# Designs tried in a protein design run: designed miniproteins, single chains, continued (5). Part 18

Each design is a single chain, and the fold is of that chain. pLDDT is the mean over its residues in the fold that is shown.

## One batch from the design tools (miniprotein)

Design m16636
Fold by ESMFold2-Fast:
Structure m16636 (fold): chain A 93 residues (1-93)
Amino acid sequence: MQEEIDEGIAEIYLVMGKRALEEGDYDTAIKLYEKAIELASGPLRAEAYVNLGEAYLKKGDYEKAIEYFQKALEIDPSNERARKLLEEAEKKK
């Protein structure tokens, strides 16, 4: 189905975004994670929101980081990484 194809492409965008984030290219990481979110659903979309929030956190945009971690937790309330990063972003605000 189209959903399986879209999730596969979303996973590629997540991998590319993680690489851009590691290289310090936060703007490229943000764009790639936004594309992943457009194609992802369920837990994969939650993971994309966590990664997008982390990119904003590293960029120093704590308000956007908090917003995206909250969006991830709305989809997956048990996401430990989102919860820990949300607490970190709130402490830096």
Scores: mean pLDDT 85

Design m16637
Fold by ESMFold2-Fast:
Structure m16637 (fold): chain A 62 residues (1-62)
Amino acid sequence: MVSEEEANDGVADIYIALGNWAFEKGDYEGAIKDYEKAIELATSPEVRERAKKNLEEVKKKM
């Protein structure tokens, strides 16, 4: 069983993966939306920082 906090980080990781998928497809708007969602859901600093780094990379392409 996972705690609610662990589940939130797991969902945040899923949103990071979805954002990466959208980024590879050239859907920069979708990628930004997914990374922003990951940042909002992340409870650990490590997951949040990862989402922020990916968000910055997408913004460089816009």
Scores: mean pLDDT 78

Design m16638
Fold by ESMFold2-Fast:
Structure m16638 (fold): chain A 74 residues (1-74)
Amino acid sequence: MLVEKAEEIGKGFVELVEKYAPEAVPLAEEAARKMVEAARLIEEAGELTPEARELAEEAQRLAEEALKRAEEAA
C-alpha cells in the first residue's frame, strides 16, 4: 500500500533526523506529512496527479533542507 510505505519511510526519516539534528525535526515532519498526503492522493486517483506530484516535490525539498541543517549543525 502506497500510503503505508510513505508513512514508514517518513517515520524512519524523522527518527534519523531527531537522532542527529533534533532542531531540524519540524522540517522532517513536514516533509513526511506531505509525502503521505501525496501518496494518499495517488491511491485515490489511481495515478500521479499534478497536485500529488507538487506535494512530492515539496516533500523532497523540505527533506533536503532538513539534511542541510544536520550538516550545518555537525
Scores: mean pLDDT 80

Design m16639
Fold by ESMFold2-Fast:
Structure m16639 (fold): chain A 61 residues (1-61)
Amino acid sequence: MTVRDVVATMLEAHGIEPTEERIKKALELAGLAGEGDRPASTLSAEDFNKLGNAVEKLKEE
């Protein structure tokens, strides 16, 4: 499982379709730009908080 997979799952959990554009934007907002291929097991609690906040911001349509 990669960081991209985690972001996709978080987007789906929030009712947002996990498009590649939305995943990329969430990573950028979390300060994890280009980190999509990084193993999810390497994510810290801080990284999870940043991703959660980023996904929450993308919830506004």
Scores: mean pLDDT 80

Design m16640
Fold by ESMFold2-Fast:
Structure m16640 (fold): chain A 82 residues (1-82)
Amino acid sequence: MESSMDLTEAGQFTLMAGEKLTLTTGDKSWRLTVLAGGPVTVKNQATGEETVLHRGESTILEPNTTYEVTSPADAVLSYEPV
């Protein structure tokens, strides 16, 4: 099942196993961190670039970019502007 989320304020979300989540960053860069579960795959939809995050790892999401986030297992992620 496809879900979408616009990043406007710092927060957390749970990604369910097999869920495809679309993240839109807006005008800010964001730090996305895996708090539990994973591994989480973060794909830039414009470039096709993929980053794999294990528990405790983070990546920077570029502004004005749409990302696809998936995981084979349930995961908890946090996001904050940088």
Scores: mean pLDDT 85

Design m16641
Fold by ESMFold2-Fast:
Structure m16641 (fold): chain A 72 residues (1-72)
Amino acid sequence: AEEKAKEGEKALAAGDNKTAARYYLQAGLEAWRAGDLEKAIEYLKKAIEAGADDPATKEAAEGMLEIVEEKK
């Protein structure tokens, strides 16, 4: 999860918001699978923020965030 989040941070710093959103979505999913709900929520929110220019990734992150928040 942290590994994917780091890649997302690097992509965001490089101005690649689409790649950043994809990495944050993956980080959120990995954190959720690991049972780290707080990190999953954090990374999914980052994916939504970075995914403004990628509606498909943003929608996927929003759906996952809804599921994770319901389970906490």
Scores: mean pLDDT 78

Design m16642
Fold by ESMFold2-Fast:
Structure m16642 (fold): chain A 63 residues (1-63)
Amino acid sequence: GLDLLKAIGIRELEELLAKETDPEARAIIREGIERIRNAQSEEELIAIAKETVARLRALGVKL
């Protein structure tokens, strides 16, 4: 359910954050974690994940 998807998404972003040194990318990852934590639906969570991935890819972050 939603709580399991949140746990998976947060864990993946925390693993990315642990490897990331760029301050801008780190800020985007932290924002993504908080937005996923506060998501009220699976649709909202998927939208947040897509936006976060797109922003990180635009900065050249390896995903």
Scores: mean pLDDT 87

Design m16643
Fold by ESMFold2-Fast:
Structure m16643 (fold): chain A 63 residues (1-63)
Amino acid sequence: KEIEELKKKEEEKLKEEKEDLKKIQETAKKEGLEAVFPADEDIEESFKKSLEDQLKNPNEKAK
């Protein structure tokens, strides 16, 4: 029973966070700014990997 409640609480928290994120995006839009949070994490990882790859192969232009 307790574990079931914990699971439900976690799900609710996740949903609340999503809604909060949407609200922040809307407020940022109102101020003339676009907020990007979730995608940034993926982009950051990709960017880091790309940077490391470039350091190893600076001759990307030859491609």
Scores: mean pLDDT 60

Design m16644
Fold by ESMFold2-Fast:
Structure m16644 (fold): chain A 59 residues (1-59)
Amino acid sequence: SEADEAIAKTRELGDKYPEVRPLADAGVEAARSAPDPETRVQIAKATLEEIEKRAKELE
């Protein structure tokens, strides 16, 4: 699913950049705890966008 793909990318970035790992872990947990698939996708994508932005600043 789109949520699972976003979660996987978020985890990879959290592993690569330890500085964003706490935010990545929190976002993945929030996405997986979502009450419905639509909310899960929204949280997962928002988390990925924030993590990608922060990771880019670390490069």
Scores: mean pLDDT 82

Design m16645
Fold by ESMFold2-Fast:
Structure m16645 (fold): chain A 60 residues (1-60)
Amino acid sequence: GPAARAEEILAEARRLIAEGRLEEAEHLVVKAYLDGLITQEQAAELGRLMREREAEEAAR
């Protein structure tokens, strides 16, 4: 159902962020939000995680 689809997208986005694939993660999150598959709060949380990961990569 819709909840299971949202969980799948959130898991995929977190996996991409963990792998440092931030451009792909951003594209997935933006598309999912525009398609109504995730909430604004979920998109904002993923955006925060992407910024944290980008800062970690920049420090390497």
Scores: mean pLDDT 84

Design m16646
Fold by ESMFold2-Fast:
Structure m16646 (fold): chain A 66 residues (1-66)
Amino acid sequence: EVDEHVAKAREALKAGNYEEAIEHSRRALELDPDNLRAVELLVTALIHQGKYAEAQALADAFLARQ
């Protein structure tokens, strides 16, 4: 369920568990590639891990699909 994974990603971000946040937000995007909230959570978690290039690539890919 997309919203379940979005909720888990959000809670993981609050806890500072960025790896778990990345996993759940990726799962949400696998189920719904157009889910803006899932993209936002994934980008945020990647930035917190210092993965700036991955965050940029994800945002660019999402915009290209819109």
Scores: mean pLDDT 81

Design m16647
Fold by ESMFold2-Fast:
Structure m16647 (fold): chain A 85 residues (1-85)
Amino acid sequence: MEFKVSEKAVEDARRTLAETPALIAELDKQIAEYEKQSEKLRDVDPEKAREYDRKSAILYTAKGLLEAALDFARWILEEAERQRK
């Protein structure tokens, strides 16, 4: 009845924990750049500013999914350790 964590799931989780923080950091940089461009264009070209707002919103969604993947990866590692008892 309990979910049995496989060694492959543990390996995938460790890879996620190792690689995903760097991807989140890259998304944070891209989001900051888009927000900066949107602010600069707000009064000059509102349509272009909206385009940057849309792009940053998409990246915020992607960041949320990556953060959820990190939380799930941590859960997999904790559950695997619990099942080793």
Scores: mean pLDDT 83

Design m16648
Fold by ESMFold2-Fast:
Structure m16648 (fold): chain A 95 residues (1-95)
Amino acid sequence: GGEAAAEAAEGAAEAAEAAAEAKTAAAGAGAAVAGVGALAEALVGGANEEAVEAAEEAARAAAEAGKAAAEGDGERAREAAERAREAAERAREAA
């Protein structure tokens, strides 16, 4: 029914927002690395790597949420949105 499709679409939208937030956090960390000297680059490099990995996880979760939305699977879309949000939080903390 339309309600299941609407729920799946909402989950996919939430996951996409989380992936965008994670990407922004990873980009911020990358810009910091580009703007500093070698020692600071070494210190920030670990955080940038964690932020990038978290952003990739958020993007994968957003893709799963989108697939679930296309199939009308609201439960799977919601679960994928939760994973995307958790990954976005890790990206922000790592940046």
Scores: mean pLDDT 67

Design m16649
Fold by ESMFold2-Fast:
Structure m16649 (fold): chain A 61 residues (1-61)
Amino acid sequence: DADYIAGLLYFAMGRLAEKKGDYEGAIEWYRKAADYFEKSGRTDEAELARKHAQEAEEKLK
């Protein structure tokens, strides 16, 4: 499933951005991951990615 693999790659990019303190980049990647997880029918993974985006938003104040 190409959409699922894309979701995994974008999620990994979000985690990498977050480790570097790039919370704005992390939010963008996590939202992208959520979209692709949703397209692949992976609702739980999409919700997890959205939660990571929300937590990164909190880091921006």
Scores: mean pLDDT 86

Design m16650
Fold by ESMFold2-Fast:
Structure m16650 (fold): chain A 68 residues (1-68)
Amino acid sequence: SAADQLRALKEEVEKDPDFKATLVGDDTLVIEQVGNILRLVGLALRVIGDYPSLSVSIKGNTLTVKAV
């Protein structure tokens, strides 16, 4: 399910200490990285390639991933 994909993505992202991932409800994952937008862009590209049922958006230094 999309919720299972969000949980798996959270665990994978949290292996990198430069990222902080927070689940909001059952359908949204918020990922924060301070000071390097290129790392968030790289992560967003990986997510859209690997998880086609998830949508991504970047605002400031925050990547938001939602179940569609």
Scores: mean pLDDT 81

Design m16651
Fold by ESMFold2-Fast:
Structure m16651 (fold): chain A 65 residues (1-65)
Amino acid sequence: MEELRQLRAEAARLVIEAYKEFPDDKEFIEKLQELFNRISEAKTVEEARQLLDELKKLIEEMKKK
Protein backbone atom coordinates (compact mmCIF):
# COMPACT_ATOMS: atom_id res chain seq x y z
CA MET A 1 0.00 0.00 0.00
CA GLU A 2 1.10 3.61 -0.61
CA GLU A 3 0.73 4.29 3.12
CA LEU A 4 3.53 1.83 3.98
CA ARG A 5 5.89 3.56 1.55
CA GLN A 6 5.01 6.96 3.02
CA LEU A 7 5.52 5.76 6.61
CA ARG A 8 8.89 4.20 5.73
CA ALA A 9 9.96 7.38 3.90
CA GLU A 10 8.98 9.50 6.92
CA ALA A 11 10.95 7.18 9.23
CA ALA A 12 14.03 7.44 6.98
CA ARG A 13 13.77 11.24 6.98
CA LEU A 14 13.49 11.37 10.79
CA VAL A 15 16.47 9.03 11.21
CA ILE A 16 18.66 11.18 8.90
CA GLU A 17 17.61 14.34 10.75
CA ALA A 18 18.40 12.74 14.13
CA TYR A 19 21.84 11.61 12.87
CA LYS A 20 22.62 15.24 12.01
CA GLU A 21 21.39 16.58 15.37
CA PHE A 22 22.92 13.90 17.66
CA PRO A 23 25.83 12.25 15.78
CA ASP A 24 27.85 11.43 18.92
CA ASP A 25 25.16 9.69 20.99
CA LYS A 26 26.05 6.08 20.16
CA GLU A 27 23.29 4.46 22.25
CA PHE A 28 20.61 6.76 20.82
CA ILE A 29 21.78 6.06 17.24
CA GLU A 30 21.70 2.30 17.89
CA LYS A 31 18.11 2.46 19.22
CA LEU A 32 17.10 4.69 16.31
CA GLN A 33 18.58 2.23 13.78
CA GLU A 34 16.84 -0.74 15.45
CA LEU A 35 13.43 0.97 15.25
CA PHE A 36 14.07 1.94 11.62
CA ASN A 37 14.93 -1.69 10.75
CA ARG A 38 11.67 -2.83 12.39
CA ILE A 39 9.69 -0.22 10.43
CA SER A 40 11.33 -1.32 7.15
CA GLU A 41 10.30 -4.94 7.92
CA ALA A 42 6.71 -4.05 8.94
CA LYS A 43 4.06 -5.70 6.75
CA THR A 44 1.01 -3.72 7.92
CA VAL A 45 0.19 -0.02 8.13
CA GLU A 46 -0.82 -0.43 11.79
CA GLU A 47 2.53 -1.99 12.74
CA ALA A 48 4.54 0.62 10.82
CA ARG A 49 2.50 3.46 12.36
CA GLN A 50 3.03 2.17 15.91
CA LEU A 51 6.79 1.82 15.34
CA LEU A 52 6.96 5.29 13.74
CA ASP A 53 5.24 6.73 16.83
CA GLU A 54 7.87 5.01 19.01
CA LEU A 55 10.60 6.49 16.80
CA LYS A 56 9.12 9.99 17.17
CA LYS A 57 8.89 9.61 20.96
CA LEU A 58 12.52 8.48 21.16
CA ILE A 59 13.64 11.57 19.20
CA GLU A 60 11.44 13.91 21.29
CA GLU A 61 12.84 12.48 24.55
CA MET A 62 16.38 13.02 23.27
CA LYS A 63 15.59 16.65 22.37
CA LYS A 64 14.29 17.31 25.92
CA LYS A 65 17.71 16.47 27.40
Scores: mean pLDDT 80

Design m16652
Fold by ESMFold2-Fast:
Structure m16652 (fold): chain A 87 residues (1-87)
Amino acid sequence: SKEAQDYYNKGLDYYARGEYEKAVEYFEKAIKIDPNNAKAYTLLGEVYYRLGEYDKAIEYFKKALEIDPNNEAAKLLLQRVEKAKAA
């Protein structure tokens, strides 16, 4: 829907500006309307990774891969977060 896309784009804008709390808010609004938006889950994982919240990052990357198993970005980021958590 247009509303889900508008929320996702707003989340991207905040993410690009480093405003991670607002990015999370808008990505969560986007996935509430469109729960199959694998890109929004990947970006939520990236935000939580940057905030040092590795368990939340792992959860979101796994959700992205459940929706899109061929998402190479989510696969690589999941491996990096799991390695960082194990160190």
Scores: mean pLDDT 88

Design m16653
Fold by ESMFold2-Fast:
Structure m16653 (fold): chain A 92 residues (1-92)
Amino acid sequence: SSSAAESLTQMLIDLIKKGAKVKVEVEGGTVQITISGLNNSEIIATAIQMIGLGMEGLEVEVKIEGDTVTATVRGLSPKQAEEIKKAVEKAN
């Protein structure tokens, strides 16, 4: 949904403002997100927030790999996916 895409975008921008490094790769309506530079508590909080977005109608798969959070998000339009990528690039 549009609201879930907006919530995801705001979450990623907020993480960048807190000093996290966020990368977004887009393949059609699928977005792969890599987040690094967080402490252990922030990693757990971020994973929980990503899982929460999955309850709002997006298909979200979250993995914690060392000090990195990786999320794969499906159910976006290609336009929504590109808008998320551009917003993250602008915030970095």
Scores: mean pLDDT 81

Design m16654
Fold by ESMFold2-Fast:
Structure m16654 (fold): chain A 79 residues (1-79)
Amino acid sequence: SVLAALLLLSAVFLLLVTFLPDSALRERLFHALPKPVQLLLQAVAHAIQQVGRQHGVAATLVSLSLTVGALLLLALLSA
């Protein structure tokens, strides 16, 4: 589904930004995005952080599941 692809693409993008060691590169990449995409990414990241703050164990599981799912989708798309 288009929605599933969009969500997974957003998750992959967040993971890539998180793994980038260069904060300047992350900032440039984020600011290069159109405003609606920036807001969407910020909203998703903020929601994940808020959930993680309330449930440390749940946050770890969600992050792990999201990472695995995003990597699997990226691998399938790259195949």
Scores: mean pLDDT 58

Design m16655
Fold by ESMFold2-Fast:
Structure m16655 (fold): chain A 107 residues (1-107)
Amino acid sequence: VLAEAEANARATPGGMGIAWRGPPARRETGFELAAVAADEAGEVVGRGTIRLEDGRVARAEVVGDNPELRAFMEATLAALEAGRPPAEAIGAGMDAMAAVRAAAEAA
């Protein structure tokens, strides 16, 4: 999952790569999410992982200070902890990331 997210991030310099395993519409089965942020040179500047086991968050980790990645991971984690399915949680993360990007473009 993480290696796939890193590959996706490197293919989109200045962007973020996201990858997951497990059914995004179901919470009761296992689910794993990885997100990786890359700079304009394609170098990894941040990583995040979340894992669900038995319908609950078993592990969550965020490394780096990229604001879009942090917003994505924090919103996704909060939604998963609130009991939302992975697809809805990722949607919340994408919304939070878009808000950070819009604020940065306005500054």
Scores: mean pLDDT 72

Design m16656
Fold by ESMFold2-Fast:
Structure m16656 (fold): chain A 60 residues (1-60)
Amino acid sequence: SHMEISRIETQILFYKISVDSLKLISKRVNPEMKAKLEEEIKRLEKEIEELKEKRNKLLS
């Protein structure tokens, strides 16, 4: 539905903002913390791709 698509798009935007913030932080931390932040970024990027696939199925 249109409402479901809008909710998914909002969630994608929120996760993208979170990823960008974590990427900025990762540039200013030690290598151990950077590795942990990079793992979190990868998890969020995977969630974004899953949400995009769900959105695309609803648009089909």
Scores: mean pLDDT 88

Design m16657
Fold by ESMFold2-Fast:
Structure m16657 (fold): chain A 60 residues (1-60)
Amino acid sequence: MVKFTGGAPGYRPDASPERIARTKAMHAELLKVVKEAIEAGLSTDEIGRLTLEVAQRLRE
């Protein structure tokens, strides 16, 4: 049981349980993709740029 706060930066405590679950799921998927990219030989800088471009397009 986690007793202390501050364990989920970036998650909104005022969000519904469904919203929080969705955010966590998306975070986990992004983490998997980033790890696979590093394993494939991509640099952290290159991954950062790709992530920024994807986020920018989705934010449109």
Scores: mean pLDDT 68

Design m16658
Fold by ESMFold2-Fast:
Order: sequence, then structure tokens, then C-alpha cells
Structure m16658 (fold): chain A 59 residues (1-59)
Amino acid sequence: SEEQERLDKIRRAARAAVEESTEFLGEVMKAIHDPSKADEVLEKGLRRYEELEARRAAA
């Protein structure tokens, strides 16, 4: 339950942040679709989303 709540929060935060950065979403979505590069780009995207969340908390 708590794990699902945390995941849901991350997804919502990522969705809100991605609306501000549509181009970034496009890059992440394309990479997720490509299984060969999914892991690499997924990790890169996740780090960027975490950074965005941190910025929001600071503001």
C-alpha cells in the first residue's frame, strides 16, 4: 500500500513536471519504448524527475 502510494506520487509529480517540459517527456517516452535503450534512458530520466521534484520542494 505505501509502496503503491509512493509510486503514484512519483507518477503524478513526473506528469506535472513533464507538462512544463514536454520535450523531455518525448525523449523519455521514446526511450521507454525501445527495450535496448530503456534501462539506460529510464535511469537518466528518473534522475531528472527527482531533481525536478527537489526543485519544487525548495520553491
Scores: mean pLDDT 68

Design m16659
Fold by ESMFold2-Fast:
Structure m16659 (fold): chain A 55 residues (1-55)
Amino acid sequence: ASNEIATLTLKDEKTAIVTTKDGKEFEGEILEKKDENTYTVKIVVSGEEVVATIT
């Protein structure tokens, strides 16, 4: 399985769904909105917290 991020979908102001290129979905917490299309999101993968910046 790949952890490469394909898409980010905003569920609400604090929650986002991160979809990987292999089609897996992770519910993440939006930590910061840097600009209109750039977000810092915290997701939990295999019990570990991962912070990603998505554009």
Scores: mean pLDDT 71

Design m16660
Fold by ESMFold2-Fast:
Structure m16660 (fold): chain A 100 residues (1-100)
Amino acid sequence: SVEELVRKARELIEKAKKFLEENPNISYSILKAIFDEVRKAVDELVQALEENPELFSDEARERIEKLYAEADYYYSQHTKEGYLKALELFEEIVRIAEEA
């Protein structure tokens, strides 16, 4: 369900944030693995939201699409800074979905 996908994405984002706070000198490989899981959960959520258009206004859908494109750009850089920026944008997508 969309509710389950929202909860899963939220859980993974909070786990990533906590891990970054507790491990400031984290290896790139572990960081990448965590962000790959976050991205997968957000991708599944965005797909489910597109399949349930009645849950959102046109304005909310346009905001999600824009945030997702920006997040994908930063994520695709595969750098720590890019991942951190992508995480911020993924969290905004989840926040919009939670307010539906």
Scores: mean pLDDT 82

Design m16661
Fold by ESMFold2-Fast:
Structure m16661 (fold): chain A 74 residues (1-74)
Amino acid sequence: MSEIEKLEKKTLELVEKAAEAAHAGDYKTAAEHLRKALEYTVKLMELLGYSKEVIEAARKRGDALVAKLEELAA
């Protein structure tokens, strides 16, 4: 329980930092923070017992979003 709560809090902090960076027009930093948030999200899904197929789908969607932010940074 405490470990899951800690990971959830860390994920939300990273998402908030990504949003702040995007608001400032710093899409490169936004992409970096979002990438870290996605790694924590995958770890949370594994701890919560989601299927490998659901985790793979979430990772693929997240990677696509990060790639889009990286395009905006170019």
Scores: mean pLDDT 83

Design m16662
Fold by ESMFold2-Fast:
Structure m16662 (fold): chain A 73 residues (1-73)
Amino acid sequence: SLREKARELVLRIAELTVERLLLLMEKEIAEKEGDEEKKKEYEEKIKELEEEIERLAKEEAELLAKIREELAK
């Protein structure tokens, strides 16, 4: 069902958001330690996660539109 898909999608976005926050913490630690190589590595991983979160957010918006269409019937 659309509600089950919405639940799974929201939970996946939440999981990726937690991973992003952990990587942001690691990046801050690397910055404080002056480790530019680790900082860049974490920046790349953060970018990949942000792209995936954006993709899933678009899917969430599309799913919400479909739910609205079903409720309008």
Scores: mean pLDDT 85

Design m16663
Fold by ESMFold2-Fast:
Formats: sequence, structure tokens, C-alpha cells
Structure m16663 (fold): chain A 63 residues (1-63)
Amino acid sequence: GGGVPELAPYSLSEQVKLAQLALIELGFYKGAVTGYLDDELSEALEKHSGKLKEKLKEVASLA
């Protein structure tokens, strides 16, 4: 925990936005769709990867 922030992801922003949208719809993420990978999003991804993967397929087919 703690420390100096490292370089932020510039690529994958589209995938991050899709993950944020999917997690918001699932109720696992409470932020906005920004394309920015934060610690809350990373934690949600780790805890809900299975459900996210299923939801992401659904969202990606519609997006």
C-alpha cells in the first residue's frame, strides 16, 4: 500500500470503459465511465472477474 503513483495506462482505455460500464450495471463499481483504471476498479475486477466476463460479452455484443 501507499507510495508514488506510477504511469497510468494510456492504451486499453476502451476496454477499461467497457469494464466500468459492465461493473456499474452489475452494481460492483460506483464511479463514472472514464476509461481510467483506478484501485476501486482493479479491486472490482479481481473480485468479480467471472461475472464481469459474462457481462462484458453481453455489453460488447450491444456496444
Scores: mean pLDDT 67

Design m16664
Fold by ESMFold2-Fast:
Structure m16664 (fold): chain A 98 residues (1-98)
Amino acid sequence: KPRVTLSGPTEVEAGKDVTITATVEGEPGSRYLVQVTVIDVETGKVVYKSKPVVLEAGETFTLTIKNLEAGKTYRVVVKATNLETGETAEDSLEIKVV
């Protein structure tokens, strides 16, 4: 079964950039379509969606998120789809802006 893991801070100061890392785990040689979505938790509004990238099992994707608003909480969701099987894996991380 494929797995994707998000790593990053759970709190950030307003005006600071946030770096998150997604790691895909699976069978060696498998390729995954990976996309990150950033959602404002209060409004449910998608504030950012990454361009889909193709990663091999064991590779990492790093994304810098900018312009997060003070006092808001954002949910970062990564979805990885195996290009051979169509199986999906997801992980999420909440970031509070202080």
Scores: mean pLDDT 83

Design m16665
Fold by ESMFold2-Fast:
Structure m16665 (fold): chain A 93 residues (1-93)
Amino acid sequence: KKEEAEKHVKLAEDYLKQGRLSLAAYHANKALELDPEIALPVLIRLADEFEKRGMYEAAAYLYRKAWEAAESLGNTDLAEQYRKKADELEKKA
């Protein structure tokens, strides 16, 4: 549901700005379950923040979720890019 997903995206963005990454991840994943298209941008932003902090396992997990979302949207090229990024991050962990 787009409206409910947008609420979770806002919460994820707010927690991300506060540096509360675990809460940001919780809400980003809730948004992803409701509407992958709406959730994808904040999920990638969160994954990049985990990578920037050297938290490669968490970043890889979120890129795998992004791959799954891109697959569900029929964007196979984007899905492959996110899968490769997740694999690269797992090698750094």
Scores: mean pLDDT 86

Design m16666
Fold by ESMFold2-Fast:
Structure m16666 (fold): chain A 85 residues (1-85)
Amino acid sequence: EKEELRKKARELFDEAVRAYENGDWETAAEKFKEALILYGKAGDSRGVIAGLFTAFALMVEAEINGDTEAAEALRKAYQEALKEL
């Protein structure tokens, strides 16, 4: 069920971005981590790479904007996802 895992990873990633946009940093971080792990399980290396770069970019954006809580939540999710891959 690699296609099922890819679809679920994409859905979780979209949910993470939406949570980030709504200021729910804890939910965003958790869903980013889950999405990246599912991309890994699906064998979708492109999805993993794209997801990691997106999470990193949002973390940098939060740092630049002074959103320290968002930056820390995303940083932790990024680091934890890397350990699971």
Scores: mean pLDDT 80

Design m16667
Fold by ESMFold2-Fast:
Structure m16667 (fold): chain A 83 residues (1-83)
Amino acid sequence: ATAEGEAAEKAGDLKAAADYYAKAGSKGDVEAAIKAGEAYEKAGNYEAAAVAYRYAARLYEEQGDLEKAEELRKRAEEAAAKA
């Protein structure tokens, strides 16, 4: 759950936070997918961050939020450039 990811992040355990957010995100939770990307960036895993942001962008596109989808696609591009 995202609450478990937030608790891990507050404890400084970015790996555990990323794992919790990634699991929630893979089940269609767009907010969890975004948090997974942010946690991967903080951990220095820019490749995983880019993948998470692209997935979150797709979820927003499926929900009809094209503006948020485009913002996340750009965020994924920036993460990929750092990888």
Scores: mean pLDDT 77

Design m16668
Fold by ESMFold2-Fast:
Structure m16668 (fold): chain A 79 residues (1-79)
Amino acid sequence: NAERIRELLRRAERDIEEGLKLLEEDPENRESVAKAIGLLLAAMGDLFGAELLIRKDPSAATEEELKRLEELKKRLKAK
């Protein structure tokens, strides 16, 4: 399951970065805000999925992946 955890974290990071960028560049553009919200919601789902997989098999995640999960969760909370 290591590959699946890595895929979910990579996808979440990409979506968070794109979503936050859209909110920063065009906060008044409704289409950009809607897209950003969609990306951030997708990222939350991926992070939840990764966390659930780690909970089932803690050995499937490296220390780097656990740190990445924590960092990405903080980014979502920080706007």
Scores: mean pLDDT 80

Design m16669
Fold by ESMFold2-Fast:
Structure m16669 (fold): chain A 77 residues (1-77)
Amino acid sequence: SETLVASARATAARLEAELARDPDDAELWGQLGDAYFFAEDYARAAEAYERALALDPDNQRTRRALEVARKLAEEAA
């Protein structure tokens, strides 16, 4: 849905602004990854998940999300 993609982009913009003020929040990086993923921006989703995983390396959800985002980014290239 175009409405869902637009909503996801708006969420990503808000999270980018929050992370510009506090870049060391693993949960916010994970949420930004999710927002980019639902916006179908898989390359930026992967970058956000990589930052989340660097801050919280034991987060299995983020690791799995990163693997999926990387695969979809490669398929879109």
Scores: mean pLDDT 87

Design m16670
Fold by ESMFold2-Fast:
Structure m16670 (fold): chain A 67 residues (1-67)
Amino acid sequence: SSKKYTLEELKEIRKKANTKVKVAISDVIKYFEEQGKTEVTVDEVLEIIKKAPEEVQKEVKEALLSA
């Protein structure tokens, strides 16, 4: 089953991340806050950042899965 992350959990992951991952996660948080969503899956995060460089997408995925 897909692990779900709350926006607060994403904020904690962002706090420990490098600058590029922090920017990407901040964009995800803003998008979901504007949509009134409180939980996200890894696949939903990756879909929002799909235009980011592949290396940034990989680092975001690793940050989520390591939390």
Scores: mean pLDDT 81

Design m16671
Fold by ESMFold2-Fast:
Structure m16671 (fold): chain A 71 residues (1-71)
Amino acid sequence: MDALVEAARRVLDGALALAREYLPELAERMRALADRLLAALEAGDWEAAEEAARELEPLLQELAEAVRAAL
């Protein structure tokens, strides 16, 4: 579990770094959802983790589009 949470944190930290660079207005919302997802994973609350991941996915897609448009 700890290894999975650590891997998820590293991936989310990378996404948040990109959000701060390319779409800073989105970074705060992504941080709140990422923190919620990580807290749920640490607690073993898979339903809460799935909810947070579901809300985070469209923001990650928006970030990917912003990064592509900036390149």
Scores: mean pLDDT 80

